# Designs tried in a protein design run: designed miniproteins, single chains, continued (2). Part 18

Each design is a single chain, and the fold is of that chain. pLDDT is the mean over its residues in the fold that is shown.

## One batch from the design tools (miniprotein)

Design m4631
Fold by ESMFold2-Fast:
Structure m4631 (fold): chain A 55 residues (1-55)
Amino acid sequence: SGMDVVIEYMVNEGASLENILKVVTELADARGLSEEEKEKLLERAKEMYEKYQKE
């Protein structure tokens, strides 16, 4: 919920992919997430961004 909500909100507000990835990375680091968990979140952010551009 938390991270997915942030990603979805930023995509809907027209944020750039670069800015979305930056915010996701900062939040993941603040939470102490592993490198694997960060990579999964970044991939999800990219997928959400691309899907929004096609919709």
Scores: mean pLDDT 80

Design m4632
Fold by ESMFold2-Fast:
Structure m4632 (fold): chain A 80 residues (1-80)
Amino acid sequence: SEDEQTYIDILEGALTLARYYLKQGKKDEALRVLQAAYDFFKKNNLLTPEEKEAFEQAIKNKDYETAIELMEKVIERLKA
């Protein structure tokens, strides 16, 4: 659907930006992007309960690698 494609485009953009900031050592900027993506996922009910818990823990712990992996998996699920 149009809404699903819009969500995918937004989230892929956020994933690319978060990866870019982490590669540059800009951890605070990466965290802000990941936090915004998590808020977007929550607002649009795009997460399973398990994904929500894992994402919340990763963001709270500043585990950027895990947060990016979770974001990628959610995007892959939405593309299916």
Scores: mean pLDDT 82

Design m4633
Fold by ESMFold2-Fast:
Structure m4633 (fold): chain A 98 residues (1-98)
Amino acid sequence: SSSQRQQLLQQALDFVRRGGDVLRRSSSDGDLVDRTTTTIRQLLLQAFQDPSNAMTYIRQSMDVLGDTIRYLGVDVDSSSLAMGYIGRGNRYVLQAVS
């Protein structure tokens, strides 16, 4: 149902926010973290709106996350946790569009 798809999207966006919170606690560059989180959020919304290209947007979201983690020098534990949250968000979007 449309309500079920919206609930899955809301869960995906919540996981993106949680991943961003991990990065904010691990870095002094809050502006870069906010830009990264906003970009990932926009890519997941594009995946939801354009299901035929969903996997392309999801791969781009993980590339953006990886670039930010490397640039900020985020520690292994925080990187793993942030990637875990964003990965969960990606799975919820895929469920919403399948």
Scores: mean pLDDT 90

Design m4634
Fold by ESMFold2-Fast:
Structure m4634 (fold): chain A 61 residues (1-61)
Amino acid sequence: SIRDELLELGREVDRLLQTASGEEQRLALEKIGEAAELIEKGDYEGALRVMRELKEELLRA
């Protein structure tokens, strides 16, 4: 389900953040906040997109 995919992405992002710089962590928190707002609005697909983009950014860093 979309919810299960969001939970998996959240875990993957959390793992990547453990090796990220403080600046990367700060910017990631902004994106996580954006995804949380989308979830509150019921836009789970938008939240998935934001979290996937965040994962890609952290993998490149």
Scores: mean pLDDT 83

Design m4635
Fold by ESMFold2-Fast:
Structure m4635 (fold): chain A 97 residues (1-97)
Amino acid sequence: SADEEAERLLEEAEELLRRAERLLAEARRAYAQGDYETARRLAERALELAREARRLAMEALRLATDKELILRAIGLALRAIGLELDAEALLRKIDEE
């Protein structure tokens, strides 16, 4: 069903977000240590994963007919947007060094 497809997309989006959050945390640690090259690479990868997670969450939102799946899709999309903003902010800081 469409809801089964939405559920699969949301599971994939959540996995991508967990990976992106871990990479961004590692990027922030590298930045704090003055390793700007590593910080940039990790932040760029986190941004890429967050963007893909947002795409999957929005696709799931289009397919979902179940209220719980709709709310989960919205939540994951917002979480992805927040992570994109955080990664972009870190990349701007790196460019100022």
Scores: mean pLDDT 92

Design m4636
Fold by ESMFold2-Fast:
Structure m4636 (fold): chain A 78 residues (1-78)
Amino acid sequence: SPILEAIGLTLRGIGYVLDGNPEEAVRVARELLERFPDDPFARKLAARLARMAAEEARKQGNEELAKEAEELARRAEK
């Protein structure tokens, strides 16, 4: 099921954020958009995950990754 696949990827991405790995969370958010580009549910999950990754990247002082993640979130919201 595409919905269950999108949820599974999102949970993996959230796990990366919680483990302090925002770089991998951003990769998962990109994969969600690549695999489900026209699915509004998957796009909302990708945007939320990218926002979480941006916040974690900022907490770690990685402003470049935070900006990349915020741009990904904006793209997912369009």
Scores: mean pLDDT 88

Design m4637
Fold by ESMFold2-Fast:
Structure m4637 (fold): chain A 56 residues (1-56)
Amino acid sequence: SLIDEAIATAEKMATASREEQLALIEELRKKGAVVYADELEALLREGKTPRAVFAP
C-alpha cells in the first residue's frame, strides 16, 4: 500500500514543479510513508530520478 503510494508520488513528481514536489513528499510523510518520503527528498537533492528508489 505505502510503496504503491510512493511510486504514484514519484510519477507525479516527474511532471511537478519544485514546490509541488516538496508538497507531495510532505503528504507521503503524513500518510506514514516516512522512509519513502525521505528517499524521494534525497533523490531531489541529488538530482536523480525517482525510479531509482523502487527499481534497482
Scores: mean pLDDT 72

Design m4638
Fold by ESMFold2-Fast:
Structure m4638 (fold): chain A 88 residues (1-88)
Amino acid sequence: ASREEVLEEAEKVLKAMKAGFEAAELAAQGDLEAAEEKIREAAEELGDPEYARLLGGFAVLGAKLLGASEEQIAALEEATRRAVEEIE
């Protein structure tokens, strides 16, 4: 792989991570609608189910680190599942 290809993949990973952590913060604050919308929009922008799953993984990890409830974490997991299905 070229340096350019590696950097393009790295940029997608960073976008997934940022969006995931932003969704986690919204969910931990109790704004599940905004968190779900953030996951949906970011997954659609990425346009790849693999990166959408990675985004969801970062959202769940971030939520756990922020002390989010089991209900809030489950909402992020369900939003990720829907976003992945919409791309596939």
Scores: mean pLDDT 85

Design m4639
Fold by ESMFold2-Fast:
Structure m4639 (fold): chain A 60 residues (1-60)
Amino acid sequence: SKEFLEKLKAGDPEALKELRELSERAARGMGRALGLDEEQIKRLAEMLYNIEKEVIERMK
């Protein structure tokens, strides 16, 4: 939503926490389909989170 994106652009800690949780859910779903272990899923989640943060930073 626009409200969530606005909070992410502002660096709101709660919005960033929600973004991390969304990235973790996406990584778990994809990781299970690919047969990844917990450590690999954790790394995938961090990669997704960092990519999304970079996209938001470029939108400022």
Scores: mean pLDDT 82

Design m4640
Fold by ESMFold2-Fast:
Structure m4640 (fold): chain A 68 residues (1-68)
Amino acid sequence: SKKLKILKAIGLAGRPLTVREIAKLTGLSQSTTSKHLKELEKEGLVEKIEGKGYRLTEKGIQWLLESL
């Protein structure tokens, strides 16, 4: 799952990641990464931190743990 790859990459980083950083870590295109991040943000699993990129929400951490 591309969703799981993105959430794992952000979770392992321990800091907000940009779209470019997530794309590089997951092997996905920036376009595909951006699309999935917008979907994950709508689901409440990630949040955008202005000037820093995306991080997992508490809900996102819980979802990742339950999906492994």
Scores: mean pLDDT 85

Design m4641
Fold by ESMFold2-Fast:
Structure m4641 (fold): chain A 60 residues (1-60)
Amino acid sequence: MKGKYIAKKDIKRTDPRTLDLKKGDEVEVLEEVSPDWYLVRNLKTGQLGLVPKEYLEKKE
């Protein structure tokens, strides 16, 4: 686990590898898969998927 992050805005799934998130959803960052994308787990649903780093804010 690389840390807990919060979705900064609503995110709509556009690719089967990505997640739908609502603003304020907490995610666990598992891996940095590219310079622009994290592999995360949605802590509410348990679903895994890719999310743009720019849409996430590190939880303190």
Scores: mean pLDDT 77

Design m4642
Fold by ESMFold2-Fast:
Structure m4642 (fold): chain A 58 residues (1-58)
Amino acid sequence: EVEKKKEEIIKKLKENSDFPLTDAQIERIVRIELLKQGIDVENASEEDKKILEFIEKA
């Protein structure tokens, strides 16, 4: 399930951006989206958690 969710997020990024993002940016977006869905929280860094909190608080 986690791998399938990662693939879905990557596909959406490719569809919307012609893939101008770096690998690091893609990995971060995938981690944040998974964290937002409550999935794969163990792989989320403190930076990713802070970004999600900032987005949710805004």
Scores: mean pLDDT 69

Design m4643
Fold by ESMFold2-Fast:
Structure m4643 (fold): chain A 67 residues (1-67)
Amino acid sequence: MEELDELISELRRLKAEAQAKGDERTVRILDSQIELLEKAKNKTEKQQKAAISVARDTIELVRKRLA
């Protein structure tokens, strides 16, 4: 699913930004979300949609924190 790949790319970009800022806790949170989305690629559409929803919420919170 293209949306999963886009979200994983965004999470990886935010992780790189958090690493550059020395925010180790945010890096760990983003690593966990990336792992969950990568695992979701081989799951049902329902499970993929649930993972996407959680990832979108995480991205929004992290973006505000890193701004």
Scores: mean pLDDT 82

Design m4644
Fold by ESMFold2-Fast:
Structure m4644 (fold): chain A 66 residues (1-66)
Amino acid sequence: MSEKVARAVGLLLRVVGDLENLRLGLPVDVERTLEVAEEAIRIAEELGDSKMAETVRKLKEELKKL
């Protein structure tokens, strides 16, 4: 796996974990999670991975609703 792919996957998993923790009422730095989501979207777009970019955008919208 390339460094960019590994980075994008790692950032995506962090966003998922932070969103799950937030839904469970655990403390999360939402501003930091949104930054991580934006970084993951940018890398996914650079890779041409539209599915990953769309997935992270959906997670970002869920974060904004909470």
Scores: mean pLDDT 82

Design m4645
Fold by ESMFold2-Fast:
Structure m4645 (fold): chain A 67 residues (1-67)
Amino acid sequence: MKEKLIEAVKKAREAAEAGDLDAVTRYLIQLISLGADIEDVNAIARAVGAGDYETAVKLAKELEKKI
């Protein structure tokens, strides 16, 4: 379980670094399905929705540290 969470967070971070909204959204949904903290996922989603991919990357790195 944790290995899949770490992989999904890394993929979300990579997608955010690329500015790929569709990929980020897909991996955030996967993170919720895998039991990631909904507040952390929502924080990343809000940053992406605002076009702030730099903050989204930072938040994804913080989530990776918590897993």
Scores: mean pLDDT 82

Design m4646
Fold by ESMFold2-Fast:
Structure m4646 (fold): chain A 86 residues (1-86)
Amino acid sequence: MNLEKLKKLEEYLEKLEKILEELKNVLKAPQEVVDKAEKYLEEAKKIVDFLKTASGDRTPENEKKLLQKIEEILKEMEELLKKTKE
């Protein structure tokens, strides 16, 4: 993985952490919403860790699928935030 892709993954994690913080501390979202957001963040962290540590064993196709999965998690978290702000 190149430095540009690694930077993008770290930016995704930072964005997810900000969404969780806003849901939990600013919006005081219901516990079920916070729990769901925490699970999304944990899943994203596991994917990023895998991409960083399994660099020798990853294929370009697997890397693309995992990147898409993180992007999907981000979209789900953004929708969760939007719905909570209503």
Scores: mean pLDDT 77

Design m4647
Fold by ESMFold2-Fast:
Structure m4647 (fold): chain A 84 residues (1-84)
Amino acid sequence: MKEKIENEILEAMGRMYEALGDKFASKGDYEEAGELYEKAGELYASVEGGEEKAAEAYKKAAEAYEKAGDEEKAAEARKKAEEL
């Protein structure tokens, strides 16, 4: 049960970071949005069965970094999504 509780907390944290990323992206703060989406992806990737959500979060991070003009971070985020 500890493992299940840990997975639920990590997934909830991932959802919170993703929601914060969406908020920052809506304000045009794309660099911050990318960082928040990347954190969400890391949290989802650490959860059993979270690979699909992690890939989606990393793709959102890549799109945010592209809009911020950070092509290097965008490429890294895309690579993380493809490796899941």
Scores: mean pLDDT 83

Design m4648
Fold by ESMFold2-Fast:
Structure m4648 (fold): chain A 74 residues (1-74)
Amino acid sequence: MSKEREILHAIAAALTGNFDAAIEELKKLDDSPQVKEALKIAEEGKKRMDTVSSEEERIDLGAELAKKILEKLK
């Protein structure tokens, strides 16, 4: 069975700016290079989110990072 549910939950969490939840969902996946790269994106996203002050910038950053995570996991 594909890990589609965990991937979708990680993407949904990233879109809402909840990178702690995104990281937890990604950790439920395997130890593949794609998952490791997605985890790096989520961890860097959490750090970048701490520097963002506006709601619009948070939404834009969340969407950008969710897209990058999806591209790694496709």
Scores: mean pLDDT 78

Design m4649
Fold by ESMFold2-Fast:
Structure m4649 (fold): chain A 81 residues (1-81)
Amino acid sequence: TEELIKKMKEALDEASEKLKELAKRLFEVVELGKDSPDAVKLAVEAVGAIMRALALALEGDVEGAVKVLEEEIARLEERVA
């Protein structure tokens, strides 16, 4: 598990600037919802999306990773509003 997390962090560091920007935007949406009764659920869902995106990036599917993060940002933004 620790070795997998290390490889995923390395993949994120090597990811395109687009993936880094999207991850930052996702964390910003989670921060906006921090005082919501759903705050913990929003955080868990965001982490899940990041893990899926990193798995796709590790397999070379950067476009799929971008899509996962963009779709999750849109979904969480609707729930925070």
Scores: mean pLDDT 75

Design m4650
Fold by ESMFold2-Fast:
Structure m4650 (fold): chain A 56 residues (1-56)
Amino acid sequence: DPEAELARIQAEGDRNLAQARKDLEAYAKSTGDKELAEEGIAFAERTVADLVARRA
């Protein structure tokens, strides 16, 4: 079921993004490298969007 699979990938991507944001914020807090953390979050968001687009 392609629609159910896309919904699952989207939900999994959303959970992974939430975790990545927490990990990157913790990293930025410990190292003070806010710019690197922001770039990492943007990269993760684009990756999830690309995966969803390829499956659609």
Scores: mean pLDDT 74

Design m4651
Fold by ESMFold2-Fast:
Structure m4651 (fold): chain A 61 residues (1-61)
Amino acid sequence: AASAPAVPAVAGDAAEFADLSEEELVARLRELLGQDLSDPEVRRRLSALSHKLNELYRARR
């Protein structure tokens, strides 16, 4: 039997953005930059977005 923890599990946050277009990823990045950068959740999402954008840039070349 699985127990659901109160704190959300930290997995590959890149999966959260897997189906987003480049423009949607950039829009999310702008939203996050407008939020509190001291928030560890915001910093985590910024890291995941940066990784995803780098993958897209490598694929595009």
Scores: mean pLDDT 68

Design m4652
Fold by ESMFold2-Fast:
Structure m4652 (fold): chain A 105 residues (1-105)
Amino acid sequence: ELARLLEAAGVRPGDRVAVVAPTEESAEEVARALEAAGLEVVARIALGGPADEAQARAAAERAAAAGADVIVVVTDDPTAALIERAARAHGLPVVRVPAVARALG
């Protein structure tokens, strides 16, 4: 599922990805799946819960500073929308991904 979502968004092997997730655990799960797909994970960002606009801006700034080509967001729709808005200021595309606990087994 993750690989299909990335392909639909035009993400290619070797692209640099920042991961934004509600917890460090979910950020690591997504990062491992992205690395298995041939992507370079340049930032892992855990929000610690529902994000406000300041946290969304900080996450987008961290992704841009790390040199990300794309942000992969694994969070609720309101938080994802805030990150998409903040990322637009940096010219960064955002891919929304459902939470993945492990690869499809």
Scores: mean pLDDT 76

Design m4653
Fold by ESMFold2-Fast:
Structure m4653 (fold): chain A 69 residues (1-69)
Amino acid sequence: LIDELIEAIKNEDWEKVERVTVELYLQGNTEIAELVSEYFRRLKEAKTKEEKEKLREELIKRLQEISKK
């Protein structure tokens, strides 16, 4: 599921991002739901396309770290 979430984020498939995040939350992965929520909050404050891309890559890296636990 985390790999599916990462793929959806890379593809900007926001409906899939929401669906997979909810599924992970229901499985007890509340940390992932919090990270995705904070990402969208920060994304609204981003001024440039480059800043938005950096936020996306940071989220992906953090999700990959969680998947190793």
Scores: mean pLDDT 79

Design m4654
Fold by ESMFold2-Fast:
Structure m4654 (fold): chain A 74 residues (1-74)
Amino acid sequence: APVKELPAAVHRALHAAGAELHDIDEDLRAGRISRAEARARKGELARRFGLPAAVGRSLSSEQLLQLIYARLRA
C-alpha cells in the first residue's frame, strides 16, 4: 500500500493545527468569539501554512485540516 510515513515534524505541525482549529470551534460554540472572529482566526491559520486566508475562512475545520495535511505532504 502506497502510504508514506510522515516525518515527526509534519505530525507535530498537523496535531498543533488540529488543536488550534478545535479551540476555535469550541470558543465559537461556547459564545466566547463571534463567527466573524472564528473565520478570521481560521484564515490566519491557513496563511501560516501557505494557504490563502479566504480558503481558511470558507472551509470547515475538517476541510482546512485536510488541506494543511496535503500542503505539509507536498
Scores: mean pLDDT 79

Design m4655
Fold by ESMFold2-Fast:
Structure m4655 (fold): chain A 56 residues (1-56)
Amino acid sequence: SLEEIKERTIKGLTEALRAIGASEEEIERAVKRVEEQTTPEEIDRVALEEYLRAAD
């Protein structure tokens, strides 16, 4: 379940970041941070944080 949550979050985050014109380096960094998380709450928080950071 946690692995499935990570996979879905990474896919959605990658698509969202590409949609706003984030660089491949920013996307790779965001994905790596999400992969490092161990709870659903932290996965969601980190994904949102990286998205907002890229959106400026």
Scores: mean pLDDT 84

Design m4656
Fold by ESMFold2-Fast:
Structure m4656 (fold): chain A 65 residues (1-65)
Amino acid sequence: LSPEQRELLREAARLALEGRLEEAARLVKQAMDMGATGREIAEELVALGVSPELADRLGTLAALL
């Protein structure tokens, strides 16, 4: 992950933990559009304190945007 992708995912994790899932999913989508893989995104979100289940849900929501 690039530093910019990590910054987006850090903000996405914060929003997700606050229950702001739509906003979090938009930031995950931006990281995907920049070339981040689903695996890299899930691993980073889990490292930031997001549950694996929530990380998977955010990836699914982002893919639908």
Scores: mean pLDDT 85

Design m4657
Fold by ESMFold2-Fast:
Structure m4657 (fold): chain A 78 residues (1-78)
Amino acid sequence: SHMESEFVKKATKELFEKADEVGKLVSKEEARKVYLQVVGSVLLIMGHLIDGDFKAAEEAKEEALKELEEKLERAKKE
């Protein structure tokens, strides 16, 4: 449980920090969509951890961060 709790805290922090950076560069409507996407990603990660699938949780985190990094790069190119 401790490793799971620590993983969720770190993943949540990283995802919301990236979402905040994207949100500063896009419209309020797009920022809202990015925020909701991050909430969905956190719930997916938690679902995998409830199922005891730590590898799937790590993959879900990596994919969510990659999508946010791609959104950030597109926003910077704007």
Scores: mean pLDDT 85

Design m4658
Fold by ESMFold2-Fast:
Formats: C-alpha cells, sequence, structure tokens
Structure m4658 (fold): chain A 69 residues (1-69)
C-alpha cells in the first residue's frame, strides 16, 4: 500500500509538471481511497487517471496500478 501511494504521489507531481490536470484529479482521488483502505475504488480512479496521463506521469501511475493488481 505504501509503495503504491509513493508511486501515485510521484505520478501526481509529474502530471502537474506535464499539465495533465485530469490525471492529477483522478490520482488524488485514488490516493484518498487508498488511505481509507478502499483498494477497489483506488483501482477505479487510477484507471481513469491513466486515460489522461502521458509520459512520466503515466509510467508512475501504471506502476501503482500493478502494485494494487
Amino acid sequence: VEEALERLNRGGVAAVLEGHEKALEYAQKAIEALKQGDIETAKEYLEKALEYAKGRAREYLEKALKILE
């Protein structure tokens, strides 16, 4: 869980730097779900974040999703 949160935070930072506002919004929702232990909701928001993410943001978010399966 902690490693997935770290990857999500890095993906969110990359999304801000790369101008992917929607990817950041969904990544933040996934982080909140993970903090609450709701892995299913976190995966749903992470998949939505990936639809908008590009470059480094996409790579970090893909790694976070793989950790969650």
Scores: mean pLDDT 75

Design m4659
Fold by ESMFold2-Fast:
Parts: sequence; C-alpha cells; structure tokens
Structure m4659 (fold): chain A 68 residues (1-68)
Amino acid sequence: VEELLKKGDELMSQGKYEEAVKYFKEAAERAETPQEKADAYMRLGIAYLKLGKYPEAVKWFKKAAELK
C-alpha cells in the first residue's frame, strides 16, 4: 500500500493525475487498516480535485473523513 501511495504521489508531482488515480485506487483496495484506506481516499480526493472533478473529489474526502 505505501509503495502504491508513493508511486501515486510521484505521478501527482509530474502532473499525471489520471495515472495517479489508478495507483491510489489500487492502494485503497489493498489497504488493510482504516488509516491506510483513509490515506488512499484523501489522495484520491486531491487527484480528482486537480482533474477538476469536484463531485468525485468530495465523495473521496467524505469517505476518508468517515474512517477517522
């Protein structure tokens, strides 16, 4: 999970937001703890925000908040 989040973060820094979303989704699916899942959901929210997909961003931020 951490490796997938790091790869996604790297892609985010390169402006490759669509590719970053794929890694963050896989990280969320493979997350074993609520904290890992929340971290992946937060990153999904940020990636969708960068893509201008605001409804999707809000959805993922809400899911992350529910796990805190």
Scores: mean pLDDT 81

Design m4660
Fold by ESMFold2-Fast:
Structure m4660 (fold): chain A 80 residues (1-80)
Amino acid sequence: SEKEIERKKVILGMHKIALSATEMVIERLEKKKEENKDDAEKVAELEKLIAEERKALEELKEEIKRLEEEIRRLEEELKK
């Protein structure tokens, strides 16, 4: 049970790194969108990429939430 918690914490750490990387990509795309604000075609392309990255971000957030809840439940059971 303690080993299972440790394994899940490693996976959680990996997902949190992926989350931070995805947030950084979105920030960079938003900056590129601002830099290209007068190019409607480029703005549309960047908005599509931002939407794809935001979808990935939301999926990662849900996975992190599930893992944190699982870890919390396992840690609570271990304290009994």
Scores: mean pLDDT 87

Design m4661
Fold by ESMFold2-Fast:
Structure m4661 (fold): chain A 59 residues (1-59)
Amino acid sequence: AKEKFEEIKARYDAGELTVEQAAEEMRKANLTTAERLEFADYLAKKEGLSYGEVARLLA
């Protein structure tokens, strides 16, 4: 899970993945609640989204 989390974040940061694609990869990676919350915080800050909107993408 940790390796997959770092890979997805790196690809998203490089512009290789869209927000939707990154969220889908995170959902499929079966991440822990803590890892999902870290990514949700990162996306909320970077995209200017609410936690509710990001949570829907990751659900």
Scores: mean pLDDT 73

Design m4662
Fold by ESMFold2-Fast:
Structure m4662 (fold): chain A 80 residues (1-80)
Amino acid sequence: SNEEFARLRAELADYLVRAEAAGDEEAIKLAREGFQEVNDLLLEAQRAREAGDKKKEEELMKKAIEVLEETIRRLRELFE
């Protein structure tokens, strides 16, 4: 859902802030790469929406959520 996406994106943003405060270059890189992949998927989803392909848009948004979840999981492991 859009609400789930927004929540996960906010959680990733919080991890980036924490990584930057700690000077953790590995965590900063991981968070930034996660945001870049999500932004690329959002751009593809926008193109699908403009083409009227609602199913493709929903699939791409689902992939964006999966990227957010995986990136957050990996960041949690770094902050063990």
Scores: mean pLDDT 88

Design m4663
Fold by ESMFold2-Fast:
Structure m4663 (fold): chain A 101 residues (1-101)
Amino acid sequence: MEEIEKYKEILKKDPNNVEALVKLGEIYAKEGKLEEALKYYDKAIELDPSNIEAWAMRAAIYEYLGKYEKVLLLHGGVRANFPERYEEFEELYRKYYEEIS
């Protein structure tokens, strides 16, 4: 609760703070507010497409929501654009899926 206010204040001052966007996404995902979490991760990826943590969280949330086609597209996108980081992506994806389920 208190951490949400802190990161929202950071984003009010610096709307492009990728770390704050990822942290808010993580907090909302853990609270079960998965659609809210996706909005923060989508913006983080828009600002920093190499943020593997945001890609992994989006994949975990889509898996939990049963949107398997989106999960496959995300895996394909990471594999195509960041092949050297695909193992890191898969490890984070599994970890985050366990945290939200």
Scores: mean pLDDT 83

Design m4664
Fold by ESMFold2-Fast:
Structure m4664 (fold): chain A 98 residues (1-98)
Amino acid sequence: MEELLEEGKKYLEEGKFEEAIKKYEEALKIAREKGDKVGEAIALANLGEVYFKQGKFEEAEEYFREAEALLEEALGPNDRSLMELGAKFLELAVKKVL
């Protein structure tokens, strides 16, 4: 799973959005099969980042919401990862209004 997330990030940095999505979707599938709620949330947040970079703000928001819900369930509402996702929601809200 770690290697898939790293490969996806590399494709995202290269602007290869479809390839990044495929790597993150594979990571998501593995996390779901293992019942790894934290890994599932990480994969969903990375998918949200790809859609955000593409300007698909509605799809990005949906992925970030699902990731936030899973992290809150797994780690509780006072986790640093939830604060980082909250910051992404704020960026998304600003870009949707402007």
Scores: mean pLDDT 76

Design m4665
Fold by ESMFold2-Fast:
Structure m4665 (fold): chain A 81 residues (1-81)
Amino acid sequence: MIKYDPNDKRSAEEDLALGKSYLELGTPEALKKAVEYFERAIAKDPNNAEAYRMLAEAYRKLGDTEKAEEWEKKYQELNPE
């Protein structure tokens, strides 16, 4: 549901990498930024299974179990084992 910005020239891979960096910092502020970057990565490349998994992890670390489970389910649908 994040609105795609057409002036954002970063690739989905760049947004994914930035999100991972913020996720590793692990502070509440960094985790919120990680969520934003992972949502941007998904908006640019909806088939990027890793972005869904990382978004679920960010929500899990924020304590939002419901959203974490929702994004984990989307990851499993996109990348079934």
Scores: mean pLDDT 77

Design m4666
Fold by ESMFold2-Fast:
Structure m4666 (fold): chain A 48 residues (1-48)
Amino acid sequence: DDEQARALARSMLHPIETMSQEEQELVKEALKDEDLVQKAVEINQQYF
């Protein structure tokens, strides 16, 4: 979902240890879904 994709996008820009435990769990779940990984890349491209 959008929250998992956004958390994964944030983890690409910031060390995972600086993220909340909830965000770290969202990142782990998002990494299992190739569509969410692609969405996270798109979010980072739009941000820059």
Scores: mean pLDDT 74

Design m4667
Fold by ESMFold2-Fast:
Structure m4667 (fold): chain A 75 residues (1-75)
Amino acid sequence: MVEEKIKELEEKYEKEVKQVEEDPSLSEEEKKLAIEYGEAALKVAKKLLETGELTPEEQAELDALVARIRELAAA
């Protein structure tokens, strides 16, 4: 049932992207980063469901996005 869980995650991601895009309280830059983070998180979640493991490269990618979001929030 990994396939069904992946489909559920993809549907959730699509709904969240729409919600972020339509949120008037977020700046254009904040929307962009939120969507990028969501996309990276979905990619990682799919990998974990399929293989049960996360590569250091994928972890570093997520960490970099979190750092960028924090930097933007501090500015």
Scores: mean pLDDT 74

Design m4668
Fold by ESMFold2-Fast:
Structure m4668 (fold): chain A 96 residues (1-96)
Amino acid sequence: SGDDYLDNGDYQLAIQQYQQVIDNDPQNSTAWLNLGNAYFGLGQYQQSIYYYQRSIDLDPQNSAAWLNLSQAYRQLGQLDRSQQYLQQAQDILQQS
């Protein structure tokens, strides 16, 4: 599965699998999140941000998506944005 590919570091295969999921169900916020995770694993942080943002647009209460967005901005050296999105993840966790 796509999750098995992510866990094994097979990021290109994970991208192919999750892209098929999104092609069939574009409202699947988890598939957008996992595409972001695969691009993050490849070191493609700008692309991971795009996919994390799409996940957040569909499911703004998913603290994991905000946390991963924070980590991607940290990798790009955008520490203020990283801290802002980390705070958003923490705020969601406190409200849940």
Scores: mean pLDDT 89

